# Designed miniproteins, single chains, continued (4): the designs that were tried, part 2

Each design is a single chain, and the fold is of that chain. pLDDT is the mean over its residues in the fold that is shown.

## One batch from the design tools (miniprotein)

Design m12037
Fold by ESMFold2-Fast:
Structure m12037 (fold): chain A 96 residues (1-96)
Amino acid sequence: MYRVTATLPTSDAGLVELAVRAAIQHGAVRIEVRTSNPDAAEKALEIAKEAGVEGTATVGADPAVVEGLFPSEDQARRAAAALRRLTGAEVTVEAV
């Protein structure tokens, strides 16, 4: 498994939604969101549920962190590239 961690530049709900949708589109099997914005946290959890992806959301990170778990390195690297391009996030990829 591979973990992709995106540290977003803002806690805007639309930006968090974009990040979560991008991770799911690239094959994330689990999503975790930590954000200072409770509206963003709620929206992230809703999106994960609608997509049938295991999701958790907590209010605590400033501004926002979106983490995805991927079955392959190729999926994780594509997700990381998409997250950087779409959100301007600082993104890391690690094997787990």
Scores: mean pLDDT 84

Design m12038
Fold by ESMFold2-Fast:
Structure m12038 (fold): chain A 85 residues (1-85)
Amino acid sequence: MSQQYIDLGRKYILNGDYQRAIDYFQQSISIDPNNSQAWLYLGVAYYHLGDYQRSRDYVQRSLSIDPNNSLARSLLNNVDSLLNS
């Protein structure tokens, strides 16, 4: 059931509706707080909204669950570069 919310959130990211995507990813986390994908996509959505601090926090949560996720590591590097500029 949490995967259905991730799939919906990803569709809204593709449409540029980041706020609606965030709502779906938050629903996924409410069901399964250990879902690393939901934390990662919260980070992606906040990155697109320009909230790099929240993006960093959520991507770090994703990596604490799945440290080998290449997309999460790449996004963290990009966010850290922007915050340290």
Scores: mean pLDDT 86

Design m12039
Fold by ESMFold2-Fast:
Structure m12039 (fold): chain A 107 residues (1-107)
Amino acid sequence: SEAEEALKELEDFLNELIEEMEKELELIKELIKTRKLSEEELDELKERVKENTEKLIEEAKTKTDQYIELFPEEAEKFQKLRDEAIKKMKEILEETLKLLEEAKKKS
């Protein structure tokens, strides 16, 4: 059905947002390993990661709302996919912020 295709498209979209965050985490891990970052540079990375995560969460919410408007009978399924994706995004954010805080303490 069109609703089943929409569920898959939303899941794929949300997974792409999560993958973008995972790639950023790996880049930050590499930066910390290969470069001596100042406390100021680490704080700037923290703010950037927080802002980028807020934007991706907003994109996830907006896209989910668009699918709910098209297929309101599937609203609970779309909301569940969104909530699970946002949870994973927040977990990646927490891991990234802990990594940056640990790097700051080693100065």
Scores: mean pLDDT 89

Design m12040
Fold by ESMFold2-Fast:
Structure m12040 (fold): chain A 66 residues (1-66)
Amino acid sequence: SLDTVKRVAIHEMEELLEEARKQGLPEEVVEELLRKAKRDIEKATTVEEISKIGKEIEEEVRKLLE
């Protein structure tokens, strides 16, 4: 179900951002990105939208970690 996909995506984002925090990403940035990811995923109406949100957050984290 879409709700299951959303739950899994939120857990993956939490794990990604916890790893980024350990690699030196500032706590304020981690919290901001996590809040954004959760809001955007909650608003998503398709699996494709959830996938796009995940990739956008992943790319932003990669850029911020150099």
Scores: mean pLDDT 86

Design m12041
Fold by ESMFold2-Fast:
Structure m12041 (fold): chain A 71 residues (1-71)
Amino acid sequence: DEERQRLADAVARYRAGLAELHKQLEANPADQMPALSQAFAARTSPEEVRALHADSVAAEQGVDPLAVLRA
């Protein structure tokens, strides 16, 4: 299922980006947090945000993430 693979890839991309942001925040002063957060937001696609939201809601409700994404 190509849609399921696309959802998984989008979630993985978002989580990889978040891990990179966390690493940058660990290495940098807290006063740089707004700039680093803005950079993360700028690189994060709407598809990645929707995929993570669908995955999270599906886990909470015990349903298929694709059903949430299509709602």
Scores: mean pLDDT 73

Design m12042
Fold by ESMFold2-Fast:
Structure m12042 (fold): chain A 59 residues (1-59)
Amino acid sequence: GAMDEAAERLARLLLRLGWSPGEAAQEIMHNFGLSPEEAAKIVSRVSGRSPEAVLKELR
């Protein structure tokens, strides 16, 4: 939906600015009210890393 598209665009921007996948996932969780699993899935798609690798950075 529109919120998922907005979260994906924010994640892409943060990664381009040099944020880590974990930092980008935390930011979209905070801004869009996403679960860790939902945020990790979005960041996985834009970064090419596994969702498990992104979740590890959310520790």
Scores: mean pLDDT 84

Design m12043
Fold by ESMFold2-Fast:
Structure m12043 (fold): chain A 68 residues (1-68)
Amino acid sequence: SAAGRAARDAAVAAAEAARRAALQGDKTSMQEYLNRAQGYAALAAALGDDAGAAEGAKSVREAHEIAG
């Protein structure tokens, strides 16, 4: 769905904002953006974009494995 795709894109944008906050040493903003990214990823799955949600979950998992 369009709503699911928008939620997926929002999750990616929030994850990128978390990375930038980490580079600036702002741990509070980093945690807030990580929480938003998780929330948007869950919303994408709930909105029934199963294929997009599966791709999103794979990308998030891969990023977590790389980040440690």
Scores: mean pLDDT 69

Design m12044
Fold by ESMFold2-Fast:
Structure m12044 (fold): chain A 148 residues (1-148)
Amino acid sequence: SDKEKVIKAVENITNYILSQIKDEELREAIKKLTEIIIKAIENNYKLSEEEKNEVLEASYTIETYLRQHPVSEEVAAGIYVLTQLSPAAMLIPSVEARLPKDLVEELQKIRDKYLPKKDYIGMLKDIAEVLKKYGFTKLSNLILNSLK
């Protein structure tokens, strides 16, 4: 896959989410998650044991915050997409609970289809189409424009 286009999509999704978040602790946790995802993409979609621990810590910080301070569905969708782009499985239950169950299930199926093939371009295209179907048009267009 074209790693530069995938990294651009990750950066654009992250910047879009951060534009809607004022809390500095949540912003820093999302930035850390994004940094690790980009490093994994650059390193042939592999995480070191240290990077896996950093992902777990960032995911824990995000979950702990969101349990007390719910975000918009648009922000939750963006965070969820970032977790699906990680080569290590991540669970942020408060994000999943904010989204339609069918959307979560469709995004998980897309990850399961494309992640073993390391086809992140195909994964992002299918994610964008599903996001559009569920009304997340801004996120969908942002992803598709990153892949041009």
Scores: mean pLDDT 87

Design m12045
Fold by ESMFold2-Fast:
Structure m12045 (fold): chain A 62 residues (1-62)
Amino acid sequence: GELTPEEAAERLEELFGADREEVLRILERYKRGEITKEEAAERLVELTGLSREEALAILNLL
């Protein structure tokens, strides 16, 4: 991936005011295979207000 979970969480906090710790938790769980890409995208939409397509694009950079 082009982004680490930490880098993605930091950028989403800076751009959208998202809870960095909660975003990081979701991204780390996704990287470990504990949740699906679909579930991770849905949770990111809830935290950031991004579209599902934008959330999926971010997950593809991990």
Scores: mean pLDDT 85

Design m12046
Fold by ESMFold2-Fast:
Structure m12046 (fold): chain A 63 residues (1-63)
Amino acid sequence: SMVESAARVVALRLKDKGLTEITEGELRRIAEAIAKGLGADFDEVLEALKKALKEEGIKVVPD
């Protein structure tokens, strides 16, 4: 899906920047930006982004 593709591209870009973790607040902001850009459901984007980040070894941590 476009949501899964966008989430994967974002996760790969974060990995390329050398990020090993992001905060829950950063995760939410990124998901909101993707959802707005695609006209997609926020919760669908959030779950796709969590999955893509996990696959790329990026950990989500509390703020």
Scores: mean pLDDT 86

Design m12047
Fold by ESMFold2-Fast:
Order: sequence, then structure tokens, then C-alpha cells
Structure m12047 (fold): chain A 69 residues (1-69)
Amino acid sequence: MREELEREIAEALVTMYSALADIAMEKGDYETALELYRKALELAQRHGLSPELIADLQKRYEEAEEKLK
């Protein structure tokens, strides 16, 4: 029960950070997007969220990183 609640909170936070990162990408704020995707990825990995979600977040992180160069 407690572990399930912690996972649900992590999923909500990952969704929030990912959404904020998407907004930052639209604004051209790639540094903020990179930090937010990193936070989402760290939470997803820490709480053992779906491999597909982790892979998607990793790809978005790399896209934001590429935009900075």
C-alpha cells in the first residue's frame, strides 16, 4: 500500500516534470527542459516505472541536449 502510493506519486511527478519540460522546449528554453527531463528520468528509474516510459524520457532528454549545441 505505501509502496503503491509512492509509485503513484512518482508517476504524477514524472508526468508533471515531463509536461513542464515540453513547455520549456516550445519556449526554446532547452536548459530548463533538459533539467526537467532529467528529474523525470531519475524518478522513473528510481521507482521502476515502465521501460517504455524510461526510454521515451531518455530520448527527449537527448533531443533537448542536442538543441543546446
Scores: mean pLDDT 83

Design m12048
Fold by ESMFold2-Fast:
Structure m12048 (fold): chain A 64 residues (1-64)
Amino acid sequence: MKKVVLVNGDNEEIAKKLAEELKKKYGADDYIVVTGKSVEEVKKLAEELEKEKGYEVILARAPE
């Protein structure tokens, strides 16, 4: 089972830095950065990754 960090943020560079930090902290296999998405859209994406790929998803929001 793969572990993936999914980060939602308004600034792609800040979100990417957070995703890389969380990937190292939690020993995740990969990360995904999304911008301009609502909390509901990000949650739906996480559920799809868990259901279709069997991933363990760690959700985080980047600060402004």
Scores: mean pLDDT 79

Design m12049
Fold by ESMFold2-Fast:
Structure m12049 (fold): chain A 64 residues (1-64)
Amino acid sequence: SEERVKLAEETVKEFPDFPGAHLGLGVAYAEAGEREKAIEWFRKALELDPDYETARRVLAELEA
């Protein structure tokens, strides 16, 4: 929902160096049906932590 995306955006603004915040925003966009935005934010999570298994897995599922 729009509310979940907005809350996740605020979390990224508050914790910009936390890979989990970027993953959370990607998940919120995926749940809202915004596939391309979800992919961008999962990639940003992986830029912060290339070994982030959860981000790698959900990105692979969306790109399938």
Scores: mean pLDDT 84

Design m12050
Fold by ESMFold2-Fast:
Structure m12050 (fold): chain A 60 residues (1-60)
Amino acid sequence: SMMEQEGQKLLENFRKAAKEYGVPEEKAEKALEEMEKLIKKGDLQSAERLAKETVVTAAS
């Protein structure tokens, strides 16, 4: 479905950004787990917000 494709894009983009900005592996794994839960519930907006907050916090 379109929602499944968008969810996979969010997870892929987060994985790349987390690696690029040096997000600790433990934090990246927790964020991925919560993002997957949000995506399964159809809450793509919250998943995207969590991804951004995780990366920004590590980049700061």
Scores: mean pLDDT 81

Design m12051
Fold by ESMFold2-Fast:
Structure m12051 (fold): chain A 91 residues (1-91)
Amino acid sequence: SAVREAAEELKELVEELEEEGKIDKEVAEQLKELVDRFVAAVEAGNWSLAASLYTAARLLIIAAELDGKITPEAAKRLVEALKRLWAAAEA
C-alpha cells in the first residue's frame, strides 16, 4: 500500500530526527500517533477524518517549531514527508 509505505517513511524520519536530538520526544510520539490514525482513516474511506488528522499533524509541526521543540530544518523535512503521505493516500 502506497499510503502505508509513505507512513513508514515518515515514522522512520521522525525516529531519525529524535535520535539526532532535532525533535522533542513528546512531539515525535504525537506525530507518529497522528500518522497511524491518518492511515486508519484513509483505509476506512473516512476522508474527512483523514483531512483533519493531516491538518492536525501540520499544526503540531508548526507549533513545535515556534516553541523550539523541533529545528526549522527538521520541520521542513517533516512537512515534505506529510505532503508525500497525502499524495500517496490520493493514489
Scores: mean pLDDT 89

Design m12052
Fold by ESMFold2-Fast:
Structure m12052 (fold): chain A 63 residues (1-63)
Amino acid sequence: TTALIEEAFALAGEGSEAAKAGDYETARRKLEEAIRLLREAGASTDELEAQLAEVERKIAERK
């Protein structure tokens, strides 16, 4: 459980960095992985789901 939470926040950090760099595809992938790990660990996903929604909005607007 602790290892899953640690991995999830590491992935979320990578996703945030990708989003800041404009790489929304990588950001979406990393945030999706982080959310899955948090769900498996039984932890709250609300903050990361909000971040994912913003990233998905940016991807949709690019096309």
Scores: mean pLDDT 82

Design m12053
Fold by ESMFold2-Fast:
Parts: sequence; C-alpha cells; structure tokens
Structure m12053 (fold): chain A 57 residues (1-57)
Amino acid sequence: SANEEAARALLAEGRALGLLSPEEEAALEALIASGEPDAALRIGTLVALKLMEQALQ
C-alpha cells in the first residue's frame, strides 16, 4: 500500500541519517509489518523529532 511504501521510505531515510538505534529500527519494522494504517505518519513524526533533537544539540 502507499502507506507501507511511505513508511518504509521514511524508515530507510532515518536509518541512512543515523537517527535510529537498532532497537528503534526493529520496533518501526514491526510497526510496518503489523499493518498499522498511520505507520507512515508515526515514523515520519519520529524521524522529524529526531532531526530536530540533533539540530538542537
């Protein structure tokens, strides 16, 4: 689905930017696998928050 595709793309971006721990990556992969209808929104929000935290350090 478009939501799953977007969620996977956002997870890949967070991983590429080094924003996610291995435990966070595993949890987000499980969220996508569960078919959560707002997975893309939830993952995108987490990645955005992580980017903001990094910028404020």
Scores: mean pLDDT 83

Design m12054
Fold by ESMFold2-Fast:
Structure m12054 (fold): chain A 99 residues (1-99)
Amino acid sequence: SERKKAAKYTAAGILEAGGEFSESLGRNEDAARDYLAAGELYYELGEYEKAAELYRKAAELGGKEIQAKALEKLAKAYEALGKYEEAEEARKKAEELKK
């Protein structure tokens, strides 16, 4: 529904802005959580390029657990974009973090 879609865009934008604010304060783990959550909402909205951008930021800033989750989600976003080589690279990085 259009109302649910608009609400998801608003929530995603708030989380993205929250991530940027947390990052500006050096709160990298908080920023990573917000970017991951924003990316998930953009992915549900079919905004795969935006989701991939936010998942990359989450992977860069987050600790090992968030980094692994973000890289797995990044691989799915790249697959949705037809970027299969980049998806495979992200998946390999996620698997390396599980060792």
Scores: mean pLDDT 90

Design m12056
Fold by ESMFold2-Fast:
Structure m12056 (fold): chain A 55 residues (1-55)
Amino acid sequence: MDEEIDAMAAHAAATSGLDPEDVRRALREMRKTAEEHPEYQAEFDAVLARWRAAA
Protein backbone atom coordinates (compact mmCIF):
# COMPACT_ATOMS: atom_id res chain seq x y z
CA MET A 1 0.00 0.00 0.00
CA ASP A 2 2.65 2.59 0.97
CA GLU A 3 4.76 1.70 -2.09
CA GLU A 4 1.68 2.13 -4.29
CA ILE A 5 1.03 5.55 -2.72
CA ASP A 6 4.67 6.52 -3.36
CA ALA A 7 4.41 5.34 -6.99
CA MET A 8 1.13 7.23 -7.52
CA ALA A 9 2.59 10.38 -5.98
CA ALA A 10 5.64 10.18 -8.27
CA HIS A 11 3.45 9.60 -11.35
CA ALA A 12 1.10 12.49 -10.48
CA ALA A 13 4.04 14.82 -9.84
CA ALA A 14 5.64 13.90 -13.19
CA THR A 15 2.34 14.34 -15.06
CA SER A 16 1.03 17.54 -13.42
CA GLY A 17 4.09 19.23 -11.91
CA LEU A 18 2.73 18.86 -8.37
CA ASP A 19 5.03 18.33 -5.40
CA PRO A 20 5.25 14.54 -4.77
CA GLU A 21 5.15 15.14 -1.00
CA ASP A 22 1.84 17.03 -1.30
CA VAL A 23 0.31 14.24 -3.41
CA ARG A 24 1.63 11.58 -1.00
CA ARG A 25 0.13 13.47 1.96
CA ALA A 26 -3.25 13.70 0.22
CA LEU A 27 -3.27 9.98 -0.62
CA ARG A 28 -2.34 9.06 2.97
CA GLU A 29 -5.19 11.23 4.26
CA MET A 30 -7.60 9.47 1.87
CA ARG A 31 -6.41 6.07 3.16
CA LYS A 32 -6.83 7.22 6.78
CA THR A 33 -10.36 8.46 6.01
CA ALA A 34 -11.24 5.11 4.39
CA GLU A 35 -9.88 3.23 7.43
CA GLU A 36 -11.90 5.39 9.86
CA HIS A 37 -15.00 5.49 7.62
CA PRO A 38 -15.45 2.19 5.72
CA GLU A 39 -18.12 3.77 3.48
CA TYR A 40 -15.29 5.73 1.80
CA GLN A 41 -13.21 2.60 1.18
CA ALA A 42 -14.94 2.00 -2.17
CA GLU A 43 -13.97 5.50 -3.39
CA PHE A 44 -10.34 4.98 -2.33
CA ASP A 45 -10.27 1.57 -4.05
CA ALA A 46 -11.73 3.15 -7.20
CA VAL A 47 -8.96 5.78 -7.25
CA LEU A 48 -6.29 3.06 -6.93
CA ALA A 49 -7.97 0.94 -9.63
CA ARG A 50 -8.17 3.89 -12.04
CA TRP A 51 -4.48 4.66 -11.52
CA ARG A 52 -3.49 1.02 -12.09
CA ALA A 53 -5.62 0.89 -15.27
CA ALA A 54 -4.08 4.14 -16.55
CA ALA A 55 -0.53 2.84 -16.09
Scores: mean pLDDT 71

Design m12057
Fold by ESMFold2-Fast:
Structure m12057 (fold): chain A 85 residues (1-85)
Amino acid sequence: MEEIEKALKEALEEAKKLVEETIKDEEEKKKAIETLEKAYEGLLKNWEKMNLKPEAKKEIGVGTILSHAYMWIAINKIIEENKKK
């Protein structure tokens, strides 16, 4: 559990850094970071309900956090591209 919690925390920090470096709009950046933190908390709360091997929980958890970061980055890119025509 502790090793998995560390991996999730490292993924959260990496995701936050990606958002901070990529999203220039402060409002959208704040929303993305808040949702990343909620995803992290949700994973920690639902840990015991996951009927998966510890290694699979780690991989799915890390993948979920990073996928959320890339999703918001992609959405923000589309919004910014639409502003340019």
Scores: mean pLDDT 75

Design m12058
Fold by ESMFold2-Fast:
Structure m12058 (fold): chain A 58 residues (1-58)
Amino acid sequence: TAVDLLVSLGVPRELAEELARKVREKGSLSDEELRELAEKYGVSVSQVRSAVELILSL
């Protein structure tokens, strides 16, 4: 699954699950949503953006 792949790449499971859910429901995430998730999970915005791009490529 996309979640398991992201976790194997070092993305926190809770973040990976939330990203997969949001992408499935909305098709994409805004820059504002990426920043909010980065702050919530203590990761960089670039890490969140890369994770979203990976989900969309699957």
Scores: mean pLDDT 82

Design m12059
Fold by ESMFold2-Fast:
Structure m12059 (fold): chain A 80 residues (1-80)
Amino acid sequence: SMAELEARIAAEVEKAKTMSPEELKKKLEELLNDESLSPEEKLRILSAILAEAVAAGDKEKAKVARDAINELMARMKAAE
């Protein structure tokens, strides 16, 4: 449901705020390989994490999130 996805996005953003860039990279790799999530749901979570990193001025975390989004987009294109 939309409410469940919104709650998950909020929870993942709060967790990402407490992580180092290295911890975040590992977490986002796990998220990308989570077969219970659709590509659209993954993109919404990753985009929210990126937006928060940008707002915080954390360039390293923003790069980690952008790299994960680029990987997701490449996987989606390969599945066409």
Scores: mean pLDDT 87

Design m12060
Fold by ESMFold2-Fast:
Order: sequence, then C-alpha cells, then structure tokens
Structure m12060 (fold): chain A 60 residues (1-60)
Amino acid sequence: PSLAEALNLIDEGRFDEAVEILKKLGEDGIEHLEELIKGLEAAGRHEEAEKLREVLERLK
C-alpha cells in the first residue's frame, strides 16, 4: 500500500478504502496525512484539506 494510492481513493470519495490503506501504512501514513493537511491549508487549498481531515477522523 502507498500514500499516493490512499490519496487517489480520497479524491474519488472512497474513504473506507483509503482508511484501510492508511491503517496498513500505520503511524507513518497518519503522520504524512497530517502534514499534508497542514500544507494544503497553508496553500489555501481548503477543500482538499477538508477531504483529508474526513479520512483522518475515520481512522480514530
């Protein structure tokens, strides 16, 4: 599994499948997702950041 694969699933609205990939990536995958969310917010890409936050919430 890869972070890029999970991100593609998120863009397609396939959150459950993206969550399964992120679980397999473990802490590293979650950390990268959190950093990407912060980067997107800083760049003004709020809609994309919101999709990633939805997936992060489903991991809890």
Scores: mean pLDDT 77

Design m12061
Fold by ESMFold2-Fast:
Structure m12061 (fold): chain A 57 residues (1-57)
Amino acid sequence: SSSTEKELENVRKGLELARETGSRAIAGAALKAAQSLLPEDPERAKELVEEAQELLA
């Protein structure tokens, strides 16, 4: 639909890649992107933020 929907999907793909590779750089980029999407889609963005934070813990 909008660029926000595509950005959410890109964050999800980044998180999947970060989980598979263990890359903190990818997880950190995904966290920042997810946080920027909180005003647009708070429920989906919050889920992605939590996933990224777990990968960085």
Scores: mean pLDDT 83

Design m12062
Fold by ESMFold2-Fast:
Structure m12062 (fold): chain A 68 residues (1-68)
Amino acid sequence: SPREELRKKVQELMDKFYEAKENKDLEKMKEVIKEIEELAKQSDPEWSAQLNGIAEQMKKELKKLEEE
């Protein structure tokens, strides 16, 4: 189903983000945040709210690494 495909895509993006974080790959982290935000724009309100929450948390983690 489209919803199950969206869940898999979100999980893949989350895995990609945390792998990039371990490698301190700021460019890859920014890319994933952008992809999550684009998915949020294409999603229903419930999923959009959840995805925007994930993106905000990712942005905080990115900022913390940039401040090192």
Scores: mean pLDDT 83

Design m12064
Fold by ESMFold2-Fast:
Structure m12064 (fold): chain A 55 residues (1-55)
Amino acid sequence: GADVLKRVAQHDSGLTEAEVNRLLTASEEERRALGERYGLSVGQLRSLAAALRSE
């Protein structure tokens, strides 16, 4: 949910709200790279992007 997105953004060293939004249009390779860095699957990153958009 949105609380997970907020925590990730605060600890991210790079994963901001803008970057989460970019993941919706990013290549699968870019999504994998970010997911690997934060220990999140592509599906979890997609869920975070959807949660941000629902706000």
Scores: mean pLDDT 59

Design m12065
Fold by ESMFold2-Fast:
Structure m12065 (fold): chain A 64 residues (1-64)
Amino acid sequence: SSTIFEAAVADLMELTGLSREEATRLLEEAKRLGDVEKAAELLQRRTGLSREQARNIAEAVLAS
């Protein structure tokens, strides 16, 4: 229920076309890694986002 986490879910959906459920599950997985670089690598591999986009989302999620 973090506003930052919810914003990251919305951003990921907009950039990738993933459903809310898919985006939420992926970001929960990224957050569990506890490392920005590993989270960004995961997001990039799963979605095709640029390194910069993936890193920005990873930083937001890990700060939430």
Scores: mean pLDDT 85

Design m12066
Fold by ESMFold2-Fast:
Structure m12066 (fold): chain A 98 residues (1-98)
Amino acid sequence: HMEEEAKRKVDEAFRIVNEAADALVQAGADPSKAASLSVATALRIVGNYLDGLLKGNLEEGVKQALDDAIGTLEQMAADYPAAREAVEAAIKRLEELR
């Protein structure tokens, strides 16, 4: 079922972003700032998923959600160079979900 596959991809994207946020904290990022960036990414993923669902284009909604998560992680890598390797690995995992 396409809806179940889309939800699985979104759930996995949340896990990847949270793991990257944890790596940022371990690399010396402020926990509150890392949590804020993770929450902003989660809200964008949910928003794009819901938009796709409402418009009857769930596949495009999931793709847009993954693209937004990748963009946020690229920004995180720029802000926290010490975590760049972990963030780049997370980006690759998200690209594999597309």
Scores: mean pLDDT 76

Design m12067
Fold by ESMFold2-Fast:
Structure m12067 (fold): chain A 78 residues (1-78)
Amino acid sequence: SARLEELAARAAEALAAGDEAALEEVAIEHLDLLIKKALEELSPEEVAEKLRELARQAEAEGHTRLAEAVRKKAEELE
């Protein structure tokens, strides 16, 4: 979980600085780590389903680039 702690610290710094680009990069790196960990316990199909739900939530919140990245990751698992 040292990687998750590193990403959380970087996210906090980006939020404090108002650095939206840095926050987006951290979110994408965190997504890759979450997918890797999820695949240790879940099938690719189950992970893809959860990613599609995450993409819908991100899009609803206005995070269009994150939603597109998440949808692409879901497609790669199917």
Scores: mean pLDDT 76

Design m12068
Fold by ESMFold2-Fast:
Structure m12068 (fold): chain A 83 residues (1-83)
Amino acid sequence: SPEREELRRLLDEALEKAKKLKDKELGDAQITVIEDVRGLLDAGLLPDSLYGPVKELIEQIMKAKSAEEAKKLGQQLVELLRK
């Protein structure tokens, strides 16, 4: 679907940005969450109804100022996906 392709593109772009980040602890925290979400999307385990909420949380994770903030947002994403 176009929505799936857009989310996949967002995840790929976010992953490349995280890999280039000078703050390696923050970058590694972002990479971990993005790779987990991408894996779920590629496996067909991410429901379409969650594409919007997941996109919002990934955008917040990419704006995080510390590894701790990124990890807390990642935990919110895990709770969202737990259903």
Scores: mean pLDDT 87

Design m12069
Fold by ESMFold2-Fast:
Structure m12069 (fold): chain A 74 residues (1-74)
Amino acid sequence: SSMVEKEVEELKKEAEELIKKAKEAIRQGDYRTAFELLVEAGKILQKIKELAPGSEEEKEVERLLKELEDMMRK
């Protein structure tokens, strides 16, 4: 439904904003804040997968989750 699409879009923007803030925290050497932001972003991305399973948005979410895993390992 259009309401679910709007919710997914808003959650995606929130997750992207958290990832952006996490990258900034890493740049500043604040790894604790970066980790906390990435954990919150991951929770939002998981919520998107639950709301829109099998969608193109789910595939984008899977790409972002892999990016988070890569960032947390480095």
Scores: mean pLDDT 76

Design m12070
Fold by ESMFold2-Fast:
Structure m12070 (fold): chain A 64 residues (1-64)
Amino acid sequence: AAAEAAAERAAGQHEDDVILNKTDEIIKRLEEAAKRAEESGDQETADNLKLGIEFVKKMAEKLK
C-alpha cells in the first residue's frame, strides 16, 4: 500500500515520458493499420484510421 503509493508517484513522472513515447508508437501502428486496410481494398477503414491518426497527433501536440 504505502510502497505502492511511492512507486505510483515515481510512475507518475515516468508516465509523461511513457505517454510521449507511446503516442509516437501508436501513430506508427495506426499508419501501418491504415496501409494494411488500403492494401486490402477497405478504403473506409483506411480513412477512419487516418482520422484517428489526426486526433492522436493533435492530442500529442497539446501534451507537449
Scores: mean pLDDT 69

Design m12071
Fold by ESMFold2-Fast:
Structure m12071 (fold): chain A 59 residues (1-59)
Amino acid sequence: SREEERRRALEEMNDIGVRAVLGLISKEEAIAEIRRLGEKYDIPEEAERIIAGLEAYFA
């Protein structure tokens, strides 16, 4: 279902964010991938919220 797909996308976005915080990927790579997922699954507001959290963390 669309709800299940969006839930999985949110889980993947959060995993990407955690990987960036742990230094496993760059902030820039994480932001690009999260934005891509937000566009693909039509949840851009949730993607930008997670991105804002990452930008605040690395400020």
Scores: mean pLDDT 87

Design m12072
Fold by ESMFold2-Fast:
Structure m12072 (fold): chain A 63 residues (1-63)
Amino acid sequence: DKLVVTKTVTKDIKTVQEFIDKGLPKEVKVLVNEDTEFYVNGKKVDIDAKLKVGDVVTLVIKL
């Protein structure tokens, strides 16, 4: 099973790592693991990918 989370960046967050740390609820953040896939505006990216306000971030978290 998997959890898919999609959110728009609405505050000054610089990277996918910062989005995880500052942009996710604590209950979702604890589920992020090494198999989690990240997408920005529909494109697969690494955790160090740069973000700007208005970007759409999608996480695919394997449970």
Scores: mean pLDDT 80

Design m12073
Fold by ESMFold2-Fast:
Structure m12073 (fold): chain A 59 residues (1-59)
Amino acid sequence: SLEMHQKGNLALIDLRKKIDDPEELQVKAKEALIELGYSEDEAEYFAKRIAETKAKELE
């Protein structure tokens, strides 16, 4: 749903601000998205992307 998608996006933004380690961010992001109702495949995909983005931002 749009509501779930919006909550997922907000959770990822919040976690990215709090977690500097891309590997830890990937784990926490995946867990948060699964708790919000995302499938394992979707959660893994978005968690990996946010972690890769974080790694590049820290360069």
Scores: mean pLDDT 82

Design m12074
Fold by ESMFold2-Fast:
Structure m12074 (fold): chain A 85 residues (1-85)
Amino acid sequence: STAEQTAKRIELAQKAHEISKKAGEETERLTGSKEAGDLAQEAAAAYFSNPKVGEKRIEEMLKDPELRVAGEQAKKAAEEIKKML
């Protein structure tokens, strides 16, 4: 049971990382900004680790006109991560 629980946790973490990375890549593609992409990836990854922290980061990004695209991509990633949990 413990080994099975650990394996499931690792699988979820790997999927969350892939979703977060895609959010970052899409943000960079849309904005031309690697910094914006990195912020989107970090916000989505933060959601997996601590949903409240991730939600707050995404909300702050959405309020900033320069980070709005990154915030929108991070929000989509967070919704996909939430469906896995």
Scores: mean pLDDT 87

